Designed miniproteins, single chains, continued (2). Designs and how they scored, part 10

Each design is a single chain, and the fold is of that chain. pLDDT is the mean over its residues in the fold that is shown.

## One batch from the design tools (miniprotein)

Design m4336
Fold by ESMFold2-Fast:
Parts: C-alpha cells; sequence; structure tokens
Structure m4336 (fold): chain A 59 residues (1-59)
C-alpha cells in the first residue's frame, strides 16, 4: 500500500510530473499490484487513499 504510493510520488518528483498525474499513476500501479477488479468503487477507494497519503506527505 503506502510503499507503492511513496515510490510513485518520489518518481513523479524526479520526473517533474504533476500531482494529479502522480495520483493517477499511483492508482494504476496499486490496481496492478493488488489484482483488484477495476470497479468504480475500487478505483474511488484507491484514489482517496492515494490523495490522503500524498496530502500527508506534503505536510
Amino acid sequence: GEQIFKEIYEEAKKKGISKEEAIEKAVERYLEASGLEPTEEVLKKIREAVEKFIKELEK
């Protein structure tokens, strides 16, 4: 969970990727790693978790 988000966020910072793009990449990577079905509910929950993590990391 959190380790994947951190790695994607650090990669995004190195590449100058926007926060929004970093969030979408994190959602995509987490979905691939977890093998979860990409339902609307699952995507929403993953996106919320990623956004919360990045917000805390920016503090």
Scores: mean pLDDT 73

Design m4337
Fold by ESMFold2-Fast:
Structure m4337 (fold): chain A 91 residues (1-91)
Amino acid sequence: SPSDVLVRPNAKLAALLREVGETAETYTLAQVLVGVYEWLLKQKLGLPEDQRVADVKGTLLGELLGVDSVDLADVDGIAELLLRNMEPVPE
């Protein structure tokens, strides 16, 4: 499963994960997704609770994903874009 493969974030993704307290060198894809969603929740603090779409234009995540907004319900789409910012760790 892609969620159990160990990955190493690039410097920009690692910097984003540090903003949510994640300081490990390697993660599963599921752990990276959790960290990114925690970061997105922080970015939407003070917005309506029912907001599904997050505006990431001009943010570190927007630069990493190459998009201006993300659909928080599209976990697979976010994961696919994030994979370009991490490398598999050899066993």
Scores: mean pLDDT 75

Design m4338
Fold by ESMFold2-Fast:
Structure m4338 (fold): chain A 80 residues (1-80)
Amino acid sequence: SAAEEEKKKKEEEVEKLLEEAAEKAVEEGEDKELVEKLRKKLIEAYRNRQQSIELSEEERELLERLDKIVEEMAKELREK
């Protein structure tokens, strides 16, 4: 069905964006295991249409840093 195809495409897009952000975060010195754990939690929350997600303190702090990395990536694209 069209709804199932849209869900799969959006899941793939979210997974790709999170993978790229995760790779950038690791390159910038973040813990690879912590980044991967957070990435999996975010993907799972998106797939399950969760309005809220339970994060540890470390995962919450990492999410804030990932948001900053994504913002910096968007800024670089605008400046280039």
Scores: mean pLDDT 70

Design m4339
Fold by ESMFold2-Fast:
Structure m4339 (fold): chain A 85 residues (1-85)
Amino acid sequence: SMAEAKRLAEEAIRLARRARDLALEAMRQTDDLRAINRAIGLALQAIGLEFDAELAAKRGDVERARRILEEAKRLLREAEELLAS
């Protein structure tokens, strides 16, 4: 349903924004160029995921929204691990 796609996409956007914020925080806490490059990569992936999630919601694409939500969960885990390292 369109409502289900929208709900999943909104959750994915929240997680992607959190992942971006954590990646930027990790970048602020380090002088390690590898960690900085990783943080930039995660932040850019999160931004792209927000756009994809909004598109999936507009199209009512539940399967795509669900896949995007799983990607957002992965990005959040990677950002949390980077900040903890």
Scores: mean pLDDT 89

Design m4340
Fold by ESMFold2-Fast:
Structure m4340 (fold): chain A 63 residues (1-63)
Amino acid sequence: MSELLRKAAESTDPLEQAKLMKEAIKKRYEEIKKTNPSLKSYFEKQYNDELKAIDEEIKRLEE
């Protein structure tokens, strides 16, 4: 996640930043599933909401 966030901060392209943020969100959720499986259901809703928001932002930037 830190590496992806660093690359996002260094990028001047909003579309590239949004795509890197999406990958950071995915990596964070995979880490949560591995370290705290009992909290998966709690974070699953947040994860889906964050993915939907970033996908809508990416679509907006591509159009």
Scores: mean pLDDT 75

Design m4341
Fold by ESMFold2-Fast:
Structure m4341 (fold): chain A 64 residues (1-64)
Amino acid sequence: SEREELRARIERDVELYAEMFGLSEEDKQRILELALEEAEKSDTPEEAYVRAREAISRFIDSKL
């Protein structure tokens, strides 16, 4: 389903960013939760993915 594809895409992005920036397992889980929460606020899969990506970016910027 589109929702499952979106979730898998977000999970892959979070994993990649966690590896790139050396994030802790706790921070990785926190980013994932925030990204999924933002995605749920969206009416379309495309908007959901954009919001999720913005949440990931904001969290990483706050840690750097």
Scores: mean pLDDT 80

Design m4342
Fold by ESMFold2-Fast:
Structure m4342 (fold): chain A 80 residues (1-80)
Amino acid sequence: TIAEVEAVLRASDLADIEAVVAAVTALLRRRYPDEPDLVDQAADAIRQVLRHAAARGLSEEELLAHVRAVVASYEALAAA
């Protein structure tokens, strides 16, 4: 899942935050169909990371590291 989210980000225009969030949300909903609330929370967290990255001028690799941490945290919650 993390690798698939990274692939979506690398293929996306990161300046179009809502399009990126929608694509990641669709991917996470396919992986975790029984966890819509956790997917929505992960999507909101990713939106905040994208906004922070844009405001701070973070590199793509720095952005990807933050997104990896978010996805890993929510995957751990879904597995519990």
Scores: mean pLDDT 79

Design m4343
Fold by ESMFold2-Fast:
Structure m4343 (fold): chain A 60 residues (1-60)
Amino acid sequence: TDHVLALLRRELAESEEIARMREAGESYAEIAERLGISPATVSRRVAGIPALRARIAELE
């Protein structure tokens, strides 16, 4: 149980860092290059933040 919660919190932290880069004016392509992922993955990670927060809240 704790392992799942820790994994979700790590995923949220990574996604929130991506969101901060977007707020700083970086493009999806620039963020993708820095993180070694696709621009589509960057977009999906940002879009997934509310769902991740909800899952973490349910497991607390």
Scores: mean pLDDT 80

Design m4344
Fold by ESMFold2-Fast:
Structure m4344 (fold): chain A 55 residues (1-55)
Amino acid sequence: MKEEAEKRIQEMFDSGVVTKEEVREIYELRGITDLSDEEIEEITEMLKKAVEKEK
């Protein structure tokens, strides 16, 4: 499911919409299911900043 995770990351960058639910699903597809809500929120904020700069 690494390819599915990569596709969802690309779709997230293309759409410019970053949500905690999408971030969690991407990490779950990579086999990472033990991230806390706080950790997902931190990752989501970092990805939002990255997406805004790439747009």
Scores: mean pLDDT 76

Design m4345
Fold by ESMFold2-Fast:
Structure m4345 (fold): chain A 79 residues (1-79)
Amino acid sequence: SEAEELVRRAIEALRAGDFETALELAKEAAKLLAKLYPKDPIKSLSLLFALVAALIEAGRYEEANELVKYFFELVEKEE
């Protein structure tokens, strides 16, 4: 799926130290995961928390927190 591909690419960018690219890919993934959430909340949250874990491992705690907030704000807009 496109969301899974964006999550994979974001994590690869984080591991490569390309934080700007990783954060943009993570935001795009969050948009797709928010659209997925009403239909498949387990898959959506699993992929979101894979991104969050990778950001935390990279020392990007504020960006991890903001990604989670952004995701749930987008989920509410899908109601």
Scores: mean pLDDT 84

Design m4346
Fold by ESMFold2-Fast:
Structure m4346 (fold): chain A 130 residues (1-130)
Amino acid sequence: APRRLGDPVPQVSPEAQLYAGLGRSYYNKGEYEKAIEYYKKALEIEPNYAEAWYNIGQAYYKLGKYEEAIEYYEKALELDPNYAEAWYNLGQAYYKLGKYEEAIKYYQKALEIEPKDEKAKANLEKLKKE
């Protein structure tokens, strides 16, 4: 879900935003290792850039490196506990590791923040029926 109008946008330097944009460009091309490299450059400039931590987690998830994805999602959530999409993707990473109780917990947390998240709701209902 998009951020609500009026939510505080963290003040991020233009250079950190440039590197994060390059990381997203490589991610969109499926070049996940290069995406991680550029997001890490953004974090060297702006360590509190929650979105960059989250995006590294997504790139590790795409590489099938679910434990690394979890570490980076958890760091994003330490910086922004209301990052509903990070809670959802933390649940997805635990699901891929076969840790279904943790997956359920984090899907529930995503829904507490974004009650209209149809993906989190569907995955939670599927896991609760098994």
Scores: mean pLDDT 86

Design m4347
Fold by ESMFold2-Fast:
Structure m4347 (fold): chain A 75 residues (1-75)
Amino acid sequence: KKGEELLAQGKYEEAVKAYEEEIKKDPNNSQAWFNLGKALAAQGRLKEAAEYFRKAVELDPNNEEARRMLEGLEG
């Protein structure tokens, strides 16, 4: 998971691009939407992060981590 490696290295802009490419290949990949949200949150882009965490939860309601992140940002 190249995007996850970039995120772990603090390369947030590169991680965002990697996850955007992953989403273009598979728009139903809840994990990619969740990871994009994490990368955006790390950059302080909290409103965009919340939108993508919401998308991740819509695609996979069992993604409890994405739900917790969304709840943390919205209330």
Scores: mean pLDDT 81

Design m4348
Fold by ESMFold2-Fast:
Structure m4348 (fold): chain A 100 residues (1-100)
Amino acid sequence: SVEELIKKAEELIKKLEELSQRVRDGYNAALAAGKEDLAKKYRSLYEAVENQIKRLKDLIEYVKNDLSDEEAKKVLETFIKNAEGFIKWVEEEIDRLEAE
């Protein structure tokens, strides 16, 4: 259902917000250690995560207000799949940056 897909998208937003905090913590640690290039990588990752959060929030608002249930389902399924892939990539990038 559309309601179940919206709930899934909201759960992904919460996961991205937790990852955003981890990236911010990594950025602050890199700055404190004088690792300027590492800090720049964390900043780029932070901007990517925040942009994805905004896109998902905007999408939820759009599907609630402007789309039929059939259209909303198709759009939500596509964006959820893309967001899950993005989250996996962010987790892998955090692991790489934490090793630096």
Scores: mean pLDDT 89

Design m4349
Fold by ESMFold2-Fast:
Structure m4349 (fold): chain A 114 residues (1-114)
Amino acid sequence: SPEALELALEVVRLAGEVLNLAQKLYDRDPERYRPVVELAAEVNALAVRVTDALAAGAPKEEILELIDELLRKLEELMEKIDEVETPENKEEIEEMKKLVEEMKRKAEELRELV
């Protein structure tokens, strides 16, 4: 549906924003932020795969499996973001958490529309 595709594109946009923030942190401290940037990249790749599957008219079961994998990776990403929080990076971490929570809400809504 056009509504499902629009939500999927919004998830891709948010995933790109999280990846950009994670990359900036990684550039400052690669050892600390490697797990976050790697998971952010996986989330971005999954969001793109969901959008491609929707655009191609893939079977409902295939799209739901991709959304469920995306939701699992978003939970893992949130846990890794939480693990790297310090007083010094708190504002950047809170912004990433906010974007991940928005992605989770949109992915859950997308799941109901498929």
Scores: mean pLDDT 91

Design m4350
Fold by ESMFold2-Fast:
Structure m4350 (fold): chain A 75 residues (1-75)
Amino acid sequence: SSTLKELEEELRELEERVRELEREVAEKEAELAKKANPSEEERKELLELQIELGVALLELGVVKLILKKEKEKLK
């Protein structure tokens, strides 16, 4: 169905976004770890990225649950 295709596309987009955010968080953590005295602004930027990753992971979990339920209905 078109709905399943749309959910699978949304899932792929969210998985890509999660991977991008995981990379950005890891890069920022590595950058700050090399600094003897990270600024408050730099720490805030890392925190904002971590929050965005957390939200994206929750959205990914929700889409996975919806997709699983829709696939189960088609059996």
Scores: mean pLDDT 86

Design m4351
Fold by ESMFold2-Fast:
Structure m4351 (fold): chain A 70 residues (1-70)
Amino acid sequence: MLAEIEKLVREAREALARGDLERALQLAHEAIALARTVPALADKIPPISEDAEAALETAHRAALLLKELE
């Protein structure tokens, strides 16, 4: 779980760096959706943003929260 979310966050950052906003947003949303399947995190993750930068920050925060639980 954590490794999969971290991979999605890394790939989203790489997409954002390339200017591929659609791909960055898609990968960030996938990371957030995966994190929401963890019961302990479901209510701690903010609503999904349509802004790629904000969505990526939310995905990164979700990965950090999951890491703290392990």
Scores: mean pLDDT 75

Design m4352
Fold by ESMFold2-Fast:
Structure m4352 (fold): chain A 74 residues (1-74)
Amino acid sequence: SQAALDEAAKESELLRELMNAVRQGKPEEEIDALIKKAAEELGISPEEVRQKVDNLLKATDGGHAGARALAAAA
């Protein structure tokens, strides 16, 4: 339903903000603050937020997406 889509969009936005902060090399203190914010807004633990971000970073850095994009462009 729309509510489930809205919740998924909110999670994606919060996790994207965290991933960008990590990729930009922001200070640990700032990253921890963003993790706590995301945990509070999503109603999960900070540890679960860290795990979700870590999994997404590994998935986006694990290269088959780049190869598929290049194949699609050819």
Scores: mean pLDDT 70

Design m4353
Fold by ESMFold2-Fast:
Structure m4353 (fold): chain A 80 residues (1-80)
Amino acid sequence: SLLELIEEAIERAREGELSSEELLEVLLEALRLSENLPVILALIGAILRVIGELLEGRELSPEEAREILEDLREVVEKYG
C-alpha cells in the first residue's frame, strides 16, 4: 500500500540508507499508487524539491529525507 511504501522509506531514511535518488524513486512510485488529489499535490511538491536538490548536485540529509516522508505520511493518513 501507499502508507506501507512511505513507512518503509522512513525506516530506510532513519538508518541513513536512503539516497536522494532512491527517495525520488520512492516518491515517483508513491505518485503512481496515489488516487487522492491532496496526496498527489503533496507528492508533486516533494518530487520537485528532491529534483531541485539533485540538479544542484546536493544530497538531502537523512533528517531532510525523513521530514519530507513524515509530512507525506501525515497527508496520506488524513486524505488517503
Scores: mean pLDDT 87

Design m4354
Fold by ESMFold2-Fast:
Structure m4354 (fold): chain A 64 residues (1-64)
Amino acid sequence: MKISKEELDDEVLFTLYLMQIALAKKAGDFEEALKIAREGLEKVKNPKYRKFLQELIDELEKEK
Protein backbone atom coordinates (compact mmCIF):
# COMPACT_ATOMS: atom_id res chain seq x y z
CA MET A 1 0.00 0.00 0.00
CA LYS A 2 1.34 3.42 -1.04
CA ILE A 3 -0.44 6.37 0.55
CA SER A 4 1.26 9.75 0.21
CA LYS A 5 0.73 12.43 2.88
CA GLU A 6 -1.50 14.34 0.44
CA GLU A 7 -3.60 11.22 -0.36
CA LEU A 8 -3.92 10.42 3.36
CA ASP A 9 -5.05 13.98 4.17
CA ASP A 10 -7.60 13.86 1.34
CA GLU A 11 -8.93 10.44 2.46
CA VAL A 12 -9.20 11.65 6.08
CA LEU A 13 -11.06 14.81 4.99
CA PHE A 14 -13.41 12.76 2.79
CA THR A 15 -14.14 10.32 5.64
CA LEU A 16 -14.76 13.12 8.15
CA TYR A 17 -17.16 14.89 5.76
CA LEU A 18 -19.00 11.60 5.08
CA MET A 19 -19.40 11.06 8.85
CA GLN A 20 -20.77 14.59 9.33
CA ILE A 21 -23.16 14.18 6.38
CA ALA A 22 -24.39 10.84 7.78
CA LEU A 23 -24.97 12.38 11.23
CA ALA A 24 -26.88 15.34 9.73
CA LYS A 25 -29.04 12.96 7.64
CA LYS A 26 -29.83 10.83 10.72
CA ALA A 27 -30.83 14.00 12.58
CA GLY A 28 -33.17 14.87 9.67
CA ASP A 29 -31.14 18.02 8.92
CA PHE A 30 -30.85 17.73 5.14
CA GLU A 31 -29.91 21.43 4.78
CA GLU A 32 -26.91 20.89 7.08
CA ALA A 33 -26.03 17.66 5.20
CA LEU A 34 -26.04 19.63 1.90
CA LYS A 35 -23.89 22.40 3.41
CA ILE A 36 -21.33 19.85 4.69
CA ALA A 37 -21.29 17.99 1.34
CA ARG A 38 -20.67 21.26 -0.57
CA GLU A 39 -17.88 22.21 1.85
CA GLY A 40 -16.33 18.76 1.37
CA LEU A 41 -16.46 19.21 -2.42
CA GLU A 42 -14.42 22.45 -2.02
CA LYS A 43 -11.86 20.88 0.36
CA VAL A 44 -11.38 17.41 -1.17
CA LYS A 45 -9.13 17.29 -4.26
CA ASN A 46 -9.33 13.60 -5.28
CA PRO A 47 -11.62 13.41 -8.37
CA LYS A 48 -13.15 10.08 -7.24
CA TYR A 49 -14.10 11.52 -3.83
CA ARG A 50 -15.33 14.76 -5.43
CA LYS A 51 -17.58 12.77 -7.81
CA PHE A 52 -19.02 10.83 -4.84
CA LEU A 53 -19.71 14.09 -2.95
CA GLN A 54 -21.32 15.62 -6.06
CA GLU A 55 -23.63 12.59 -6.37
CA LEU A 56 -24.56 12.98 -2.67
CA ILE A 57 -25.32 16.69 -3.23
CA ASP A 58 -27.54 15.84 -6.23
CA GLU A 59 -29.41 13.22 -4.15
CA LEU A 60 -29.86 15.57 -1.17
CA GLU A 61 -31.09 18.43 -3.41
CA LYS A 62 -33.80 16.14 -4.85
CA GLU A 63 -35.04 15.54 -1.26
CA LYS A 64 -35.69 19.29 -0.72
Scores: mean pLDDT 77

Design m4355
Fold by ESMFold2-Fast:
Structure m4355 (fold): chain A 76 residues (1-76)
Amino acid sequence: SEQFRAELEVGALLLAAVTLLNLIRKYGGSKEDAERAVELAREALELAQKHGLSQSTIDAAKRVLEEAEKLLEELK
């Protein structure tokens, strides 16, 4: 189903975003790396909302996006 595919895609996007944020925090990273994390988290949030995924998934995406945006501000 489209919803199942959306759940898999959102999960993959969030995993990618969280992994990238953790790598930036441990090893350093560029503004471009942080911008990529924001893009991944934003796409995950938009898909989760569009497909009516669980509130826990939407909240997780919001948290990851907030963390990514905060890190990007520190690198600007």
Scores: mean pLDDT 89

Design m4356
Fold by ESMFold2-Fast:
Structure m4356 (fold): chain A 120 residues (1-120)
Amino acid sequence: MRRARGSSPALQRAAERILDAYDVEGVEVEIRVETDSPEAKAAFEAEVQRALDEHPEDVDALIDGVANGIARAAKIELNLTDEEYEKLREAVRDLLRGMVDAIRAGLPRAGATFYTRPLP
C-alpha cells in the first residue's frame, strides 16, 4: 500500500502525483513544511498550486514547484538574499529528487520536515 502525506492539501497532491508517476507501491512518504507567517504560507501554497495547475503530470516541474515554495517561504521569513534563495531552492530540489530516486530504488519510507522560520 502506497501513502503520501503533506502538511498542506497542495503539497499532498504534489507528493501523490510524483509517486503515481513512478507507480511505486509499499512506500510511505511524509513531507512537512512549517511556516510562521501567513505571507510565507500563502507564497508556499501559491508556488506548489501553480506547478500543479500548469504541469500536473511533470514530476520535475512538481519537484521544482515544491522547492520554489519552500525557498520563497524561507526568503520571506529569514530575509534571504536572491543568491541565498537560489542556493536554497537548488539544495531543496536536489534533496527532494534524491528522496524520489531512493524510493524508486526500493526505500520503503522517506520523510522530510522543512522549517522556513528561525529555529530557537
Scores: mean pLDDT 78

Design m4357
Fold by ESMFold2-Fast:
Structure m4357 (fold): chain A 63 residues (1-63)
Amino acid sequence: SDRAGELTRKGKEALKNGDYKTAAKHFSEALSLDPDDEDARRGLAEALEKLGDTDRAKQVRAS
């Protein structure tokens, strides 16, 4: 199933548009389907940093 890939693409689009809450949601859903998705993990960390949640962003990058 390419559902995780679709969610990661939607997350990247939301990041580009400055919609960091929507980006974090899509990347989190992608990671729940594919925990090894490096793009989704990086995107989630970036979205969390933009939202001011620097500590959670560091945890996501470390996992």
Scores: mean pLDDT 84

Design m4358
Fold by ESMFold2-Fast:
Structure m4358 (fold): chain A 67 residues (1-67)
Amino acid sequence: MAEKLQLEETPQEKILEELRELLKKAEEAKKAGDNSKAAALEAAAGILAMLGGEEGKKLYKEARKKM
């Protein structure tokens, strides 16, 4: 069952931590000029932001504003 793997993913806090990590990597890739990597990381972050609810969406918007 998915529950075994999602014990680490299910908590809102874990989703938000992964979102922050992806957003940080996207910003670093953008600064390095790796636009392809930045775009892929931004897309993945967008998906996690949806799973993170309102707080996730807020983090994604704030990070994207800085990029």
Scores: mean pLDDT 73

Design m4359
Fold by ESMFold2-Fast:
Structure m4359 (fold): chain A 98 residues (1-98)
Amino acid sequence: NPVEKDKKEMEELKELIKKAKEGDEEAKLEVVKWLFENSNTIDERIDLLSFALSLIDPSVPPLEERLEKLKELAELAGDKETVERVEELLQKYLEQQR
């Protein structure tokens, strides 16, 4: 049953995102792998992370929080390039909020 399979996959993803937010490093690495497998650009990863976070919190987090979470996940994955790019975007965002 395709509908039941999709529901199960969504519930498994939701549980994984919850564990990652609670500080489970293994769950965070699995979320990072899911993000990188399903996105090709940093903007797509930010959008996909926002979607994943919305599965457990109906309020979409502010861009600053999404960038901070993406940085944290990228650091756990050892992706230095994504970390540097997220830091650059976060600095630009904070400068515009001055």
Scores: mean pLDDT 68

Design m4360
Fold by ESMFold2-Fast:
Structure m4360 (fold): chain A 92 residues (1-92)
Amino acid sequence: MDMAARGAKSAAGATTSSGGEAEARAEGDEAIVTLRKAGPSGMVAAIGAATDAEMGGGSGEVRVEGDTVTVKLSGLGEDGARRAAEEARRRS
């Protein structure tokens, strides 16, 4: 499913464009995108990525800890998780 990869890329890109930093990891069938100093645009994109994953039949969770936003995208399958993490890293 391409929605998780697009969402992860969007969250990382919005964070980087606002002067923040983005990191991504794949863990099994989950992609985890960590955004530092995401700013308003990065936070909106993170919420959008989680929502898109849910609408696509997966699951999305957003956790905010100080200036760090973590987006967990689940139910992607192994290839989907790797692709989402790779797309986010390309924007880091």
Scores: mean pLDDT 78

Design m4361
Fold by ESMFold2-Fast:
Structure m4361 (fold): chain A 59 residues (1-59)
Amino acid sequence: SKEEIKEELKEKARELIKKHAELLEVSEEDVIDALAELAVKEGLSVEEVVERLEKLLNS
């Protein structure tokens, strides 16, 4: 579920989410919500979402 994905993102990728939120000038909760929505819509695992986020920060 979306709620479970949000909890896993907070536990596994908090620092990456914080950096991305600061870069985009949005809240950490907004980033978490957007990533959870993407995971549900595209059928992605939390690990796949984290990998995509890492690639965005390193490009």
Scores: mean pLDDT 79

Design m4363
Fold by ESMFold2-Fast:
Structure m4363 (fold): chain A 90 residues (1-90)
Amino acid sequence: SALTDEIVALIEAGKEEEAEAILRDPSLPWEDAMDLLLRAVATLRAQGVEVPLVSARKDNPPLDISAETAQRLVALIYRVRLGIDLPVEK
C-alpha cells in the first residue's frame, strides 16, 4: 500500500521521527498498523531472525526490505502503537 511504502521509505532514509509521527497519528487505522507490523515480522522470520512476543495469526506477505529496516519498523510500531519498548540490542 502507499502508506506502507511511505513508512518504509522514511525508515530507510533514517527519518524515523517522521515515520513515528505517521504511526502515532490517531487517524491511522489500528488494522493498517497491525498489518504493517505482521508484514515486518514475516520479513524477519523469512530471513531467520527471531522475533519475541509476536504470534503470526495470518499469512502476511513479507516486505521487500532489509532485516535491519524490518527490525526498526517492528520496534517502532511496538513502542508507538502497543506501548512496549523492545530491546534494541542485536
Scores: mean pLDDT 74

Design m4364
Fold by ESMFold2-Fast:
Structure m4364 (fold): chain A 60 residues (1-60)
Amino acid sequence: ALTFTFSFPSAALAQEVADKVKSQYPDATVTVDGTTLTVTTTMGPERAIALALELIGESL
């Protein structure tokens, strides 16, 4: 499993991204703690990289 942790400028943005990730990547376990988003995935590297890029884009 791969785990990603990202910090966002606001808790609202972190929650919005979490909801989007959960809808697009249902195989991922998504946890929001304030402005911090933690995603654990058992998917292959290609999907995990796509997810990481999405999280980076949403954080900016």
Scores: mean pLDDT 74

Design m4365
Fold by ESMFold2-Fast:
Formats: structure tokens, sequence, C-alpha cells
Structure m4365 (fold): chain A 58 residues (1-58)
């Protein structure tokens, strides 16, 4: 539902901020984990919206 979509978007925004921090720190392991989680959340959000994952932007 709408609340689930907003929660997923909020989680993705937080992970994007964590990703920037990981890049600045040179932490490849953390960056890889963040990228994997973002890909998972994008697919879940795309399924909820009924659109291709490529159309999900955050």
Amino acid sequence: GAAEIERLKAEMRELEREGVRAVLAGDEATMAQIQARLAELRRELAELLGVPASEVVT
C-alpha cells in the first residue's frame, strides 16, 4: 500500500546517504552491501507500482 511505498522510498534515501559516506571512506564492502540492498528495494518498489525496475528513480 501507500505506507509501504513511502517506507521503501525512505529506506532507499537513507541507503543512498550511507552509500555516499561509504564512497568517501573508500569502504568497498559497505558500498557493495548498500548497492545490493538498493537493487532489492528498487525491485520490490517496482513490483508494488507495477512498473519496470528501470523506471524506479530515487
Scores: mean pLDDT 78

Design m4366
Fold by ESMFold2-Fast:
Structure m4366 (fold): chain A 72 residues (1-72)
Amino acid sequence: MEEVERLLEEARELRREMDRQAREAQRLFLQAANSTDPQVRQQLLEQGRQQIRRAGELSERSRRLEDEARRL
């Protein structure tokens, strides 16, 4: 297998996981917006922020792999 292909495949898998985390965050934010309970709203917002943070980490890792592939 070409090294470039391997790095790009791993980057693609990380992007799929990132999309999943981002979609979950959107769902949590929507639920928070529809909640009338301040405590529930705050909990959902915190969970959504955690998912966004994880998505950001995956995005950075994916970009590093793509950068490595471009250098090969």
Scores: mean pLDDT 84

Design m4367
Fold by ESMFold2-Fast:
Structure m4367 (fold): chain A 87 residues (1-87)
Amino acid sequence: SAMDKALELLEKLGKYLVHEMLEKKVPQEVIDEVVALIKEAAEALKKGDWKSFEKKMEELIKLAGKVSEELKKKAEEVYREIKKILE
């Protein structure tokens, strides 16, 4: 389903961001925040709460951008793909 594909993309994004942040020795508190935002975004998607999903994704993109431009772009790309699938 479109929902299953969106959730898979979100899970892959979370794994990618955590891996990259660990490699860059980002503080554990920031990595924990990324994990929480991914989990909250996934829960919002499962409930059809589009407003909460959008808010959590925007917070995730902002947080990734504080680490690097590359991670911000990756989060933005995945968010655009998820929106296109759910359109």
Scores: mean pLDDT 89

Design m4368
Fold by ESMFold2-Fast:
Structure m4368 (fold): chain A 64 residues (1-64)
Amino acid sequence: SSMLEEKAERIYASAKEALENGDEVALRVAAKELGISLGRLKELLESGDEESLLKIIMEALKAS
């Protein structure tokens, strides 16, 4: 749905900003909420694999 996609995009943007700012606390919280490791979240953000990360975010939103 468009609402789910918009929410996922906002979460993705926030995680990307946290990575750019070196905000390890925000990244750790995001990784925990998404059910993935901090290393995996950083890998996905640094590789620019937006599609894979958005899918993970949407999956987490459906589970909450």
Scores: mean pLDDT 83

Design m4369
Fold by ESMFold2-Fast:
Structure m4369 (fold): chain A 94 residues (1-94)
Amino acid sequence: MEEEKKKLEEFAQLLGDKLREAAIAYVTKGIGEAGRILQEAVDEARKLLGPEYADLIREAFHRGASAAAKAKTVEEAIKMADEVTQETLQRLLS
């Protein structure tokens, strides 16, 4: 459905933007601020997609956060966030 595809694309955009923001916060401000950003992002994604996508949303953000947490620099964290976002989008649109 076109409306569903648009919502999934909006979700991928939100996921990428918030994972990038959280990754930068994790490197520059620490885990507490990164966790706050991720929790707000999960809540926004749930409002966008609805409760049926709750598990998918949490898994996507957990995967992105786990990848970014291994980064030693802001640039690496952004790259890892972008890779998880693209992988998630490909899976959702398959």
Scores: mean pLDDT 77

Design m4370
Fold by ESMFold2-Fast:
Structure m4370 (fold): chain A 60 residues (1-60)
Amino acid sequence: SSMEELRKLILELIALKLQMIGIEIDLELGLISEEEAKKELKKLEEEIKELEKKIEELEK
């Protein structure tokens, strides 16, 4: 159902946002390079935009 798909997309969105926070923490702690952090954050931002678009399409 569209409601189950919406729930799944929202949970995936939350998971991606938590991954971004994790990368920011790793960068602050020096566990990841600035270059690698930028690369991973850009990838996550694009995935978040795609999920937000899908969520918006399901909520209409």
Scores: mean pLDDT 86

Design m4371
Fold by ESMFold2-Fast:
Structure m4371 (fold): chain A 82 residues (1-82)
Amino acid sequence: MEKAAAEVLAKTREELARAEAAGDLRARGEALAALAQAAYFEGRYEEAVRLLEEAARLFREAGDEEAAEALEAAAERVRAEA
């Protein structure tokens, strides 16, 4: 299970690098949200909050206010557990 998760994270990091090179704000937000989920399951709550807040900013810049609000709500929930 953990090994399979590490492979998914490696792919997500590659997707993040591609999105950054392409200037794709939405794809960057999606990759950061996936990394935040992984950080949360690893017990790294402060890092998960940080990644969720960055993802929310990128979605807002991309014009997706609903996704940004959902990610901000997720960050608040994680912060309450930290």
Scores: mean pLDDT 80

